# Designs tried in a protein design run: designed miniproteins, single chains, continued (4). Part 6

Each design is a single chain, and the fold is of that chain. pLDDT is the mean over its residues in the fold that is shown.

## One batch from the design tools (miniprotein)

Design m12175
Fold by ESMFold2-Fast:
Structure m12175 (fold): chain A 78 residues (1-78)
Amino acid sequence: SRLEEAARELRRIAEETHRRIAELRKAGRPESEIDEVQEEALRRMEELAREAGASLEELGRLALELERPEAEAALAAA
């Protein structure tokens, strides 16, 4: 469904942003650059929610639900 696709994209943006911020912190980049990355990510997430006809909160909840089964499957496979 469109909501599930949007939720997966939200999760991808969140994971990408989290990894990018970790890299920037490790490289000793200024907080202003980190803030820019966070602001860009939030803007993208808000646009995604609007286009999906859902709230950012609803997409975030769905993304977490989709992540949980995948994480459990990965742990079972490990």
Scores: mean pLDDT 76

Design m12176
Fold by ESMFold2-Fast:
Structure m12176 (fold): chain A 91 residues (1-91)
Amino acid sequence: GPLKVTGRIIGLSLFMIGFGIDEVKDKLKSIIKEARDLRKLENLVSEENLQKANKYVEEAYKDFEKGKYLQAAENLQKAVDILKEGIEKKS
């Protein structure tokens, strides 16, 4: 489908692992698993929460470009957390 936040999270996480960023590898694997589980539920997240999650993904790209790998992984986790909260509050 069109650009998905979960797809962006998974893509950057896989790229960082493939690039050899071993310091955050286990954290990135956890993020990938959570984002994959959320992918089928992303349509339940509000536009506001999708935009907020995308902002954290954009900050993760900036952190990665600056060599701030732990901060990049933390921002990807924040994006995942926004998606999880958005789904749980619509139960």
Scores: mean pLDDT 82

Design m12177
Fold by ESMFold2-Fast:
Structure m12177 (fold): chain A 82 residues (1-82)
Amino acid sequence: SAKREEVERLIRDGERAAEIGKELYETSEDPIRRAAGGVLRIGASTSGELAARKANELGDKELAKRAVEVTERAGGKPAVPA
């Protein structure tokens, strides 16, 4: 369904943002790049939470679990269960 496809897109975008954000935040010596990494991680966490909520609405437990993992990889604390 189009709704499921949108959730998968949120998960993919969140995974990429979490990865880039972690690299910038943890390894960059430039304070501006480090701050940008923090912003990306917050965005990834938000995308993960939104995706988990939408996946649960679809009854897709595997998608919900993947979405929760995005939030966790971003360093966020999941509020929506998988």
Scores: mean pLDDT 82

Design m12178
Fold by ESMFold2-Fast:
Structure m12178 (fold): chain A 100 residues (1-100)
Amino acid sequence: SIQDEIGKLLEELEKLVKEFAELAGDEELRKRLEEAIKKAREAYKNGDFKATVQAATRVVNLLDEYLRRNPDASEELKELASRAAGLAIEIQELYKEHEE
């Protein structure tokens, strides 16, 4: 089901975000990422997939902002951000296919 598929993608996004935060070592970023992930999980549990997409997009934007401020960041951080963006796109496409 769409709920099961979005749920799995969200779980994968959470794991990537945690790894990114650990490698980045930025406490403020970690806090903002945890808040965005909590909002995504809350929206998902409430069946609000539009809000889930918005929160997942917020996560990607936070990673992109970090990389723009840290252009010499490791390739590992850049790869994690790219993978997170891919997961957010997949969540958005699933939402569009089933709701819009």
Scores: mean pLDDT 86

Design m12179
Fold by ESMFold2-Fast:
Structure m12179 (fold): chain A 83 residues (1-83)
Amino acid sequence: MGMDLKEGEPLEPEEIEKFAREVAERLLKAVLEKNPDAPEEEKEKARKKVEEVAKEAAEGMIKMGFGRAMAEAVREAIEASLE
């Protein structure tokens, strides 16, 4: 099973950062797909904003001891929020 009762420890910082980047890329892609006619300047601003939010989220998740179950819940919440 993918559940580790002994792993009361958070995901490794690198895994959390990768997760935050994947979520950020998914969000950015959805925003750009909904706004294909947006100026390139606005698209770049959106990318930078998403990267900033992802960095802050990753730092917060590391401090909280973010685990695999929370990562899954966040992915589902983001997909729901984009609909």
Scores: mean pLDDT 70

Design m12180
Fold by ESMFold2-Fast:
Structure m12180 (fold): chain A 78 residues (1-78)
Amino acid sequence: APITPEAVRKALPTLSKEEQKKAEEVLEEVERIGSGVRSPEEAREAIARQQELLEEFYKSLSKEEQEAVRKAAEELTP
């Protein structure tokens, strides 16, 4: 399943305090990118940028934290 803002939010309590702070910053940037969308072309570019940020954050996590985010994503995308 793709890494979504919802999966990151659901996994937040299981992350370290350092990674929780990073997650909050990533989620704020993802929301900022989304709020600026004005056209279908901008929407496609925004989705790609949001996905890159979320994947970069995910790859920076420990294996245990990555598993927590993956599990959250699976629960949200049946």
Scores: mean pLDDT 80

Design m12181
Fold by ESMFold2-Fast:
Structure m12181 (fold): chain A 95 residues (1-95)
Amino acid sequence: VDLEALREALEAALAPLAEKYDAKIEVLVGEAYDHILVTVFAEVKAEKAEELAREIEAAVREVAASFGLEAEVGTVIKVRGDTAYITTFAFLPKP
């Protein structure tokens, strides 16, 4: 897998969500010997957090599938006042 191409595709897929939800979104892509780990961080208004988290998960799965990868995706949402901090992890096993 071309990690730079994967990162660019993820950033491109998530940029419209950042605009739609007035959110800050950051993507990290890491490689281990048997998998690729994608981490997406987002800051958004708490009332939008659940919707944004689901759209992030869908976008990550779709991008992974376009690279022939099956993503196991999980999300943690931490709410502090009126702001939510979203962390989505995607585990992409290597052949």
Scores: mean pLDDT 85

Design m12182
Fold by ESMFold2-Fast:
Structure m12182 (fold): chain A 117 residues (1-117)
Amino acid sequence: MEKVKNATKDEALEAAKRLGESLTRLARMGQGAEIRLYVEDGKPVAEVTRAAPRLSDEAARHLREALRNGVIVLNGLKQGKVTFEEIEEAFRAGGARVEKLSPDEYLATADPEVVAA
């Protein structure tokens, strides 16, 4: 696993938009996924909570990119480089939603209205 440095504000916002775009692409492919961002042992983690049972190579690539971007997003939030509101807006620009479940846990999903458009 690559060593992740502290994200800059610009890196965190770009990662949030890219994560949103990846989730929107997956949903449009009929291979939608749900990603949980949480802190484990003081480290940001991104995990798939729901995914299509059969992923194409293209979908698997988008999902892997989404997980990488999720770690960057949570790192930026935890370092105080970005606010939740800024991340929520960046996700919306990518066609996705993010929900704050706790101070250390977030849920990222594609926006069904954007997927249907």
Scores: mean pLDDT 80

Design m12183
Fold by ESMFold2-Fast:
Structure m12183 (fold): chain A 79 residues (1-79)
Amino acid sequence: AVEEARELAERARPILEEIARLYRESEEAAERYIREHEAELREIEERGKALIEEAKAAGDLEAAKEAYRAVTEPAAEAA
């Protein structure tokens, strides 16, 4: 679960960072970017939720949560 969460974070990070940055500059640009990446973002969110449930079952929830936070922390930092 942890390694899969890290791989998911690597996929999501640049997209979330750009969305956060664009919202500060232009809401229209951010909305267009989100629309262009909507399918990818939904896939990432669904996989993230699945990984959390898998981690609960495996007993490594804390490690998986930490890896999953990597998905959103860069976005918050970019803003």
Scores: mean pLDDT 72

Design m12184
Fold by ESMFold2-Fast:
Structure m12184 (fold): chain A 88 residues (1-88)
Amino acid sequence: MADPVLLSLTDEQKERIAEKLGISVEELYSENSAEVFIRAVVKALASGKLTREELIQILKEELGLSDVEARQTVRYLALLAGLPEDYD
C-alpha cells in the first residue's frame, strides 16, 4: 500500500506535502520526484524533525488517505529511516 501510494502521487499533491514538510518544490524536480519526496520524508523522520503523528495527519489531509492507509505509509517510511516498527 505505502509504496504504490507514494509513487502514484500527482505533482500537485507532492507540492502541497513538500510545502508542509519545508521541502523546496525546485528540489522535487532536480531528480525523480517520487524518490526525492520519499528521501526527504525518511530524513525528516530519522532526524526527529517530523513525528509519525504529524506525517499521518499530513497524508490524511493532502491525499485523503484513511487512517489505516496513512499509518501503513508512515510505518513503511519509518522502516526506511531505520526506526523500529513500534517507535513513536
Scores: mean pLDDT 67

Design m12185
Fold by ESMFold2-Fast:
Structure m12185 (fold): chain A 94 residues (1-94)
Amino acid sequence: MEKAEEALELAEKAQKEEDPEKQGELAIKAGTLAAEAAQKSKDEETLQKAIEAGQKAVEAGLKALKRAKTVKEVQLGIAGILSGIGAIFDARLK
């Protein structure tokens, strides 16, 4: 439960971040923690929070990618999107 809540909190921070590098880093961290929470739990509340965090991480990663001006920022944005997708996938596996 704590990891899913932390992931959601980080995903919300990522959505509000104005710096594309920091936004991508927060999206990666949120997606990774959401995936870990989903893999370790079968609790529906935890899985729903992991899906929400993953979706918000994808949105933050896409926003970071659209604002990216450097190769590093592009890589972080893409990694954030992939981490978010991974979390959604792990949470939806029955």
Scores: mean pLDDT 84

Design m12186
Fold by ESMFold2-Fast:
Structure m12186 (fold): chain A 99 residues (1-99)
Amino acid sequence: ASLSKVELDRLLVKPNEKIRALLKETGITKDVVTVTEILLAVRQYLVDHKLLDPENGDIVDLSGTLLGELVGKDRMTLAELAEAIRQKILDEGEIVPPP
């Protein structure tokens, strides 16, 4: 189904083990999360590990990180990272109907 970004970001998902490891590092232990919660956890991980380029805050260096393993690319923009994470959630996660 073709979902808008807004609808996609509101989806409840059971993420794969790699995304769960990321969520656990940010303090999230819930079995079911929204795509927005995963994207916020990604941003928290970037800040906690100082992965933002100091001269261009829109670019991230993911070399040797869990995020780099998730997306298969060492350097990208924040927008590219968000889209890559959304794609991984859709490909490797389970979409859950709201309770």
Scores: mean pLDDT 77

Design m12187
Fold by ESMFold2-Fast:
Structure m12187 (fold): chain A 86 residues (1-86)
Amino acid sequence: MRKIREEATMKASKAVAEVMKKKKTKEVQEVANSALSGIGAGLSVERAVELGRTTARLLASPEDMPLVEEVLAKIAEVHKETEEKL
């Protein structure tokens, strides 16, 4: 279980890095870090994504919301694929 979650976190981090190549903002990076930290702490994908969205509502501008949703969607996609493999 632990190895699979570590792999999912690494894949999600890589996917986030690819998205962030287009617009590397501190606020979006903090959103991604919040969601990834939640996953690492054992939160469900849904709860980790909600944590990321809450961080986005506090820090990110409305202009960054599409990028925030893209980042969170990639984190959820990678982690769910790994959970389905279990």
Scores: mean pLDDT 71

Design m12188
Fold by ESMFold2-Fast:
Structure m12188 (fold): chain A 90 residues (1-90)
Amino acid sequence: MKLAIVTTSAALAEALRAAQAEFEAAGYELTVTLAPDRAALDAAAREALAAGHDAVLTAWNEGTATADSLTGRTVLRLYRDGELVAEVEL
């Protein structure tokens, strides 16, 4: 699956790039794009959809990726403005 994640959070982009091998092992071709602001985030997400990615996730401002090891699964949770917007099981 071709997965694009677009974020304004440099910390989230770094964490996602560090986890790239785990995404690839789970069958995801991961593309991570760091956008400088909300308008660039929306533009990059539209470009990813136009480029034929199977899924596009966006994380704005305090977008946070967390790994949940309690269940023996790696689950990436994406937050936007403190609200959970997406979960991806790795």
Scores: mean pLDDT 66

Design m12189
Fold by ESMFold2-Fast:
Structure m12189 (fold): chain A 72 residues (1-72)
Amino acid sequence: DEERRRLEEERLEEAERRGQEAMDFMLDLMAEHLGLPPTREARLAALQQFMDSHPTEEDFGLAVRELLERRR
């Protein structure tokens, strides 16, 4: 069924776009926390630094939560 496949692809594209927007927002917060400018290069550097400092998913999640709490 071509219609089902097309609707599924549209949903995936929309979810991917929303995910990218949410990711960019989080990365901008990380960059601001580290005193970096809101650029793509700074976002990647901030993500890498957070990942290196918090190698487990649990530690990374806690660090992100603390970041959000501090930026309230």
Scores: mean pLDDT 72

Design m12190
Fold by ESMFold2-Fast:
Structure m12190 (fold): chain A 88 residues (1-88)
Amino acid sequence: GEEIIKEAEEILEEGRRIAYEALDYLVEKGELSEEEREEAKERLEERLEGLLEKVKELVKAGKLELAKELVEKLKKVVEEAKEELEKL
């Protein structure tokens, strides 16, 4: 169970890094203000925390297969976001 939570933490940390880079890029291009970036970061942190808590709840409930499925879906989303950022 702990290994699933650890993998989720690592995936979400990578997702945070990618999202922060994308937000910084949008500010640099003038498509987003500094204030809008800070607001977006706050919303991102709330969503990342919620996703991690969901994984922890599934593990605690013994729903390990659902927890693994959620982690795999998160991994796919992060990888797709990384590929899009690399194209910028």
Scores: mean pLDDT 84

Design m12191
Fold by ESMFold2-Fast:
Structure m12191 (fold): chain A 95 residues (1-95)
Amino acid sequence: MKKKLKVYAILYARTEEEKEELKKKLEESVKKLEERLNTEVELEIKEVDSPEELGEAIREAIEKGYDFITVYAADTSPEVVEELEAMLEEVLKEL
């Protein structure tokens, strides 16, 4: 059995500048994860621009059996943040 950790990373941002900043933070987090777990990480990155796309990406990751699902969200309007949190709570509740 492969002891590789499958990580699905979802980047939620509206601008290219925000996406680039999130990618840098993601790369740093992946390196720290590999060091802490002493394990190879198989990383898949999904860029999303809307709450609906985020929900679809989370569902796809769950169906494909990723070991870790992480979401990096840029600072957006408070309304978008509230919608994102509500969707994440709904997905986790159905698990």
Scores: mean pLDDT 68

Design m12192
Fold by ESMFold2-Fast:
Structure m12192 (fold): chain A 97 residues (1-97)
Amino acid sequence: SVEEKAQKIADEAGDKIKELLVKESGLPLEEAEKIAGKAKKALLEAARNPEKAEEYVQKAIDYLKELGKKGTPEQAKAFEKAAEIFEKAAKEIQELL
């Protein structure tokens, strides 16, 4: 189903973001999991509400970029990469709809 495919895309993107933030930004695992969880939730909300998908996606991108601006230079680079992973996943979900 579309929902099962969206869940898989969101899970894979969330796992990549979590791993990236731990390895490249030095964030604690618990914090990286919370951030990845918010990104995953935004992808699933976009899939469930196609009419508001652009708003959910943009809000999540802005959230990741804002976290990068408040962090170290290493965190800033990691959050830019996280936003790229998220944007790719959002596009894959959009192509399902």
Scores: mean pLDDT 87

Design m12193
Fold by ESMFold2-Fast:
Structure m12193 (fold): chain A 113 residues (1-113)
Amino acid sequence: MKEEFKELAEKGLKLLDEAIEILHRVAQRAPGKVREALETYIKQLEEVKKEIREAIENDDFEKAYEAMRKALQLLQAFLDEFGPYLTPEERARLERIVAELQEIVDKMEELLK
């Protein structure tokens, strides 16, 4: 269980790193107010990444699961609000990341039962 959960968390963290990279690229092209909103999402995702890492280091698997769910919700909200600012390639990549994070969240929930 512990090793499997930690492996899922590490996969999730890598997906969050990919998402943050895409958000930085979008922010560079965005007008000022949209850029500020994007930087807020980036900051929230970085804070959630820290929560996941700290939870895993402390073997707090419930907290890691809750933080991963929060990351998924943040990315879903981002796609709903800022989808029009994405290139087709960036949108497809973020939609894939959201789908893979959902699978990670579902597997984490099963391991906690």
Scores: mean pLDDT 87

Design m12194
Fold by ESMFold2-Fast:
Structure m12194 (fold): chain A 68 residues (1-68)
Amino acid sequence: SAGDDMGNAISRVLHEAKPNLSEEQKEKIAKVLEEYTKKKDIDAAVKAIESIVKLPKEAVEEIRKAAA
């Protein structure tokens, strides 16, 4: 499903950029993915993820590509 594909892409990007995420950060990211599957608002999803964990610009672009 589209949600699984985006979730897998985000997990891969985060594993490479931030391999040691806390359980709280993982839970918050899961909620962001759930909202994305309902609203399809990639800008809101990216902003929410960035508020949870700081990512390199390259990682943010990969997340956007996975959502497109």
Scores: mean pLDDT 71

Design m12195
Fold by ESMFold2-Fast:
Structure m12195 (fold): chain A 106 residues (1-106)
Amino acid sequence: SPLNEKEKKEVLLIGAILNYLGSLIYKKEGKEEEAKKYEEKMKELYEKLDPESQKEFEEVVELIKQTFENLEKKGASPEEEAEVIQEIVEAIMEKDIERLKELAEK
C-alpha cells in the first residue's frame, strides 16, 4: 500500500535524522567527503519536512549531539561508541524520544 501523508512525514524525519547520525560518525573518523554526502542528504530531506517535523528533527539532533559530546568527554572505547550508536538507531526507529534523552544524560 502507498504511504499516507503521516507515514511519509515520519519516513522523511527518520531519514533526515539517520543521515545526520551518519555525518557525525564520518566526521569523527576524519572521513570528510563521506560526512558531506550524508550532510547533503540530511539537508535535502530536512527541506521536505513541515515546520513541526523540522522542530522534532532539531530536538533529536541536539540529543544525539549531546550524547556524542558525552562519549568524547568520557574517552569512550570504540566498542562503547558502537553500542551507543546502536541504541540511538533503535530509539530513532522506535520514535522513543525518552530513550534518546536518557542516552544524552549518560
Scores: mean pLDDT 86

Design m12196
Fold by ESMFold2-Fast:
Structure m12196 (fold): chain A 76 residues (1-76)
Amino acid sequence: SLKEKVEELKKKAEELQQQIDNLRTEYDRVAARLAASTDPAERAQLTAEMGRLYDQITQLENEAKKLQKEAEELEK
């Protein structure tokens, strides 16, 4: 049914949001470590890790937005 499809899309978007929240927590942890670091080599490594986390977050956010938009269109 339409209702079941909307509920499934919302559930998938919520699961993606939990993954995003976990990755954001990890990003903040790495960012805090970077802010405390005075070693150029460590700073470079942490910056690269933040970049990887940012890319993952961006990909999941795009997926979550797509699912939310699909659910909203079905509710019209």
Scores: mean pLDDT 88

Design m12197
Fold by ESMFold2-Fast:
Structure m12197 (fold): chain A 79 residues (1-79)
Amino acid sequence: MELSFSEVLHLLSEALLLTPEERKAFIDKHREQLKATAERLGPEALEVLDRLIEALKNGDMEAVRQALAELFRLYREKA
């Protein structure tokens, strides 16, 4: 159920290759897995995940990179 950081990166890379409409549906399909992963990492990860999803929906690559960097830090701290 929970995703590793490399699995999150793979999911995001696939989402970025989709049209905006397909991307929304793809993210919604995987939202529960992403939420479960963030819940395992802690409340900070839930906030980062919400920002990441918003950035992806908006196509804001700078915000996506920032949120990914924070998520990677949380994975490192919990590993």
Scores: mean pLDDT 77

Design m12198
Fold by ESMFold2-Fast:
Structure m12198 (fold): chain A 65 residues (1-65)
Amino acid sequence: AEEYAKKAAEAAKAGDAKEAGEYAVKSWQLSGNTSGAESAAASGAKGREGANLAGAMGQLGYDTA
């Protein structure tokens, strides 16, 4: 799960919001928990990039679920 979160953070850093969102959703579905993905995002993508990833996870979880 954390590995997908890390890939999501890297995709967000590369400017690929779609891929970042997909990896974030995968991490969430796999563990049923977005906390790990948020931690990985904070570590790998600081500032706005990390916030964008965390936002995408929340939006996908709240909007889709």
Scores: mean pLDDT 57

Design m12199
Fold by ESMFold2-Fast:
Structure m12199 (fold): chain A 74 residues (1-74)
Amino acid sequence: EEELKKREEKLDEAAFRFFDPDGSGYVTREELLRRLQKGLTPEEAERLVARFDKDGSGRITREELKAFLDELRK
């Protein structure tokens, strides 16, 4: 399943670029919600972010964002 792994990496990079266009290396919780609300209803976006933000760190690293995206696409 190397093809699936490569596809996941491509999707994750595209998502990182979408959520973090400045290339800062992290995404704030507020910024993530704002981006998701463009494609999802506010309620769905908040529900997904609430499931993801168990740590309450306020800064979402690329690894954490990848885990979130993996949950989203399953």
Scores: mean pLDDT 64

Design m12200
Fold by ESMFold2-Fast:
Structure m12200 (fold): chain A 83 residues (1-83)
Amino acid sequence: TDEVVKRAAEEGERALRAAAQLTAADPAYQPRLDEVIALGQELAAAKRDPANREEKARELGERLRELYEEMTAALRAIQAQAA
């Protein structure tokens, strides 16, 4: 459904913001930012294929959520060490 695609897009936006903040704090995390960008491009491509869109959005949204959680935890750890 469109709701699954919308949720995946929202997870992508959150992951992209977290990846940008994390990479700004530690450039070693550039590969994580690159992965989020690549997944966002896959989601954009999937949106053009109605037959596979929902399943792809579900898979991509789940991976983006996982990356968001990992990167947010890493960012908090860096901020805690700086304090």
Scores: mean pLDDT 83

Design m12201
Fold by ESMFold2-Fast:
Structure m12201 (fold): chain A 86 residues (1-86)
Amino acid sequence: LEEGLERAAEVARREALRLGMDEETAKEVAEHLREGLRGVLESPLGEDDPEATEAFERMLRLMEEAGLSPEEIGRILAAALRALRG
């Protein structure tokens, strides 16, 4: 699990940087994604976990404030989820 979460976070960080986000904000996006995915995977509530929802909302806000389109955000998330699975 931890290795998958680390891969997902690293992919999200790299994709955010590629799309023009600064290194500090890209790192925050990766950290919030890791927290959200951990919450979903470890919580008995799964995707309904409030802490996971809050982490994903913080991640989305940072990407939206950086000027990323919904399509670009979707690409980051898809790449991160593929990396999570190995």
Scores: mean pLDDT 80

Design m12202
Fold by ESMFold2-Fast:
Structure m12202 (fold): chain A 76 residues (1-76)
Amino acid sequence: SQRVLEEAEKRVAEGIRTAAKKAGTTVSDATGVELDIEGERVTVTVTSAAGTGSASFTVPEEQLPYVAQAFARLAA
């Protein structure tokens, strides 16, 4: 549903922002963003000229099918 996708987008966006801060960069200045899903655990890795940072978080089962779509929308 749209609501579940929006909740997934919020979680993924927060993960990307956290990873970017750890990489010493902003999201717009990142040279690469990667998403890895292992069970209910999602890991976002941001790469930049300043460095690399990762953030991991858990999503409810209902949101897991939407995580890849949420990431694609945020990365586009």
Scores: mean pLDDT 82

Design m12203
Fold by ESMFold2-Fast:
Structure m12203 (fold): chain A 74 residues (1-74)
Amino acid sequence: SFDEVLAEVERILRESGLSDEEIAAAVEMMRDMHERGGHSVEEVLRVLRALLLKEDVPGAEEIARRIDELIARL
């Protein structure tokens, strides 16, 4: 389910050291894209992945790899 995907994304981001505010912003973006924008779960995850890599945060490539694994399980 989409809620299970959101829970796994929250877990990945929290384990990677993102703040509760950053995690909440990511979840809000994902909900808006999927529930209001009509984007697929895969499209939403690809956008999140691209944004994390663009911000050049430490561990972004590792986070992106975990998101790729999540997409592969959809």
Scores: mean pLDDT 83

Design m12204
Fold by ESMFold2-Fast:
Structure m12204 (fold): chain A 88 residues (1-88)
Amino acid sequence: MDREIAERLLEAVRNRDFDRVRELLREAGFSEEEIEEVLRLARALQSLEAALELVRELLERHGLELPPEEELERQAREALAARRAREA
């Protein structure tokens, strides 16, 4: 669902996992040209906060529902736990 895709997309950008960002944007219905534009702009900004804000703006322009802050925080905690499990 669009909300779940938006949550995963923001988390992938936060983790600088651009391959996952590309996959999630395809699931959200973005074209390859739009995906490459997002990735190019995110890399050019070189700021995580700026990249996340850019992604949020693009999701809103495509009519996708942004997840609430509580859900974003939950997803971030889950991703960190999974990362620790892989490093152990």
Scores: mean pLDDT 64

Design m12205
Fold by ESMFold2-Fast:
Structure m12205 (fold): chain A 62 residues (1-62)
Amino acid sequence: MKVTVEELKAILKELGISPLPTDEVLQALIDAFDEDGDGTLTPEEFERLLRYVLTGDASLLP
């Protein structure tokens, strides 16, 4: 699925995440989990990204 920094910020706010990462960090995370570099994440990659943001668990990084 295609995920923008703005959509990711909205989702994290709805999940009660505070403080939010910067736009630059969120874009870097999207890019890191996007294996194809086309701005599209699989549902699995997106779930892993969310888990990383929620937990800070480095084992979830690609």
Scores: mean pLDDT 74

Design m12206
Fold by ESMFold2-Fast:
Structure m12206 (fold): chain A 85 residues (1-85)
Amino acid sequence: KEELIEEAVELLGKLGVALRLAGYSEEEIIQRLKELVEKATGLKLPEAKSLGELVKIIEEQFKKLSEEEIRKLIEALRKEIARYR
């Protein structure tokens, strides 16, 4: 489970970088990452003021997810990253 959480967090970081390179603002990146995680996992995430805060919230919530739910999120993240190169 820890390895899956680590991979999901790493992919979130890669997607954040890809979105920034594509010209998105930090606020827009936070919103898009939050929406993707919520859609893939069914979680309701609290409001985050920064990317660092969002990552910490997500890490804590991922400890509550099953391995299957984390794998679904990893697949969704990989597909989204592929859209931005």
Scores: mean pLDDT 78

Design m12207
Fold by ESMFold2-Fast:
Structure m12207 (fold): chain A 92 residues (1-92)
Amino acid sequence: SAKDKEIIEKAEKLVEEGVDIEELYEAYQKVLNSEEASEEDIVKAAAFMLKVKKGREEALKEGLKDPEEIIDYMLEKGYLSEAAAEALRKSL
């Protein structure tokens, strides 16, 4: 739990610093596949998940309910990379 809190705090700082969403998604894929993931990759993956959560919450506040429209909104607002958006569309 203490390590999880530290990771979340570092991830929140990366979101505030405006780290490239494509870089965050690449780190997320490394963690998801258990492939050569460093502690830095874990923090970046957490930052990606925070951006996805924030973008989804923002889309829902705008009244969007269709999964495809939510993905398009998040892509337009920079909460998803194009690659992340394509992966999510394939999972619908």
Scores: mean pLDDT 85

Design m12208
Fold by ESMFold2-Fast:
Structure m12208 (fold): chain A 69 residues (1-69)
Amino acid sequence: GDDARRALAGVGATHARLVLGEPPLEGDEGAAFARERIAAMSEERKKILREIGETLRKIGDEFQAELDG
């Protein structure tokens, strides 16, 4: 299970630090982890997020037009 091993490698380091009473990984490692999570997003999920953003912007534009009318 490569997916399980990769997930365990990423989570295992943070989990091991928590178990040992070490401070959680923050700063540069937190940023790197976030970047890896973003990179792991599927194209379908990226498309959905883009459509949500465009829909919210359109709703805002329509509200603005109605408030100005």
Scores: mean pLDDT 61

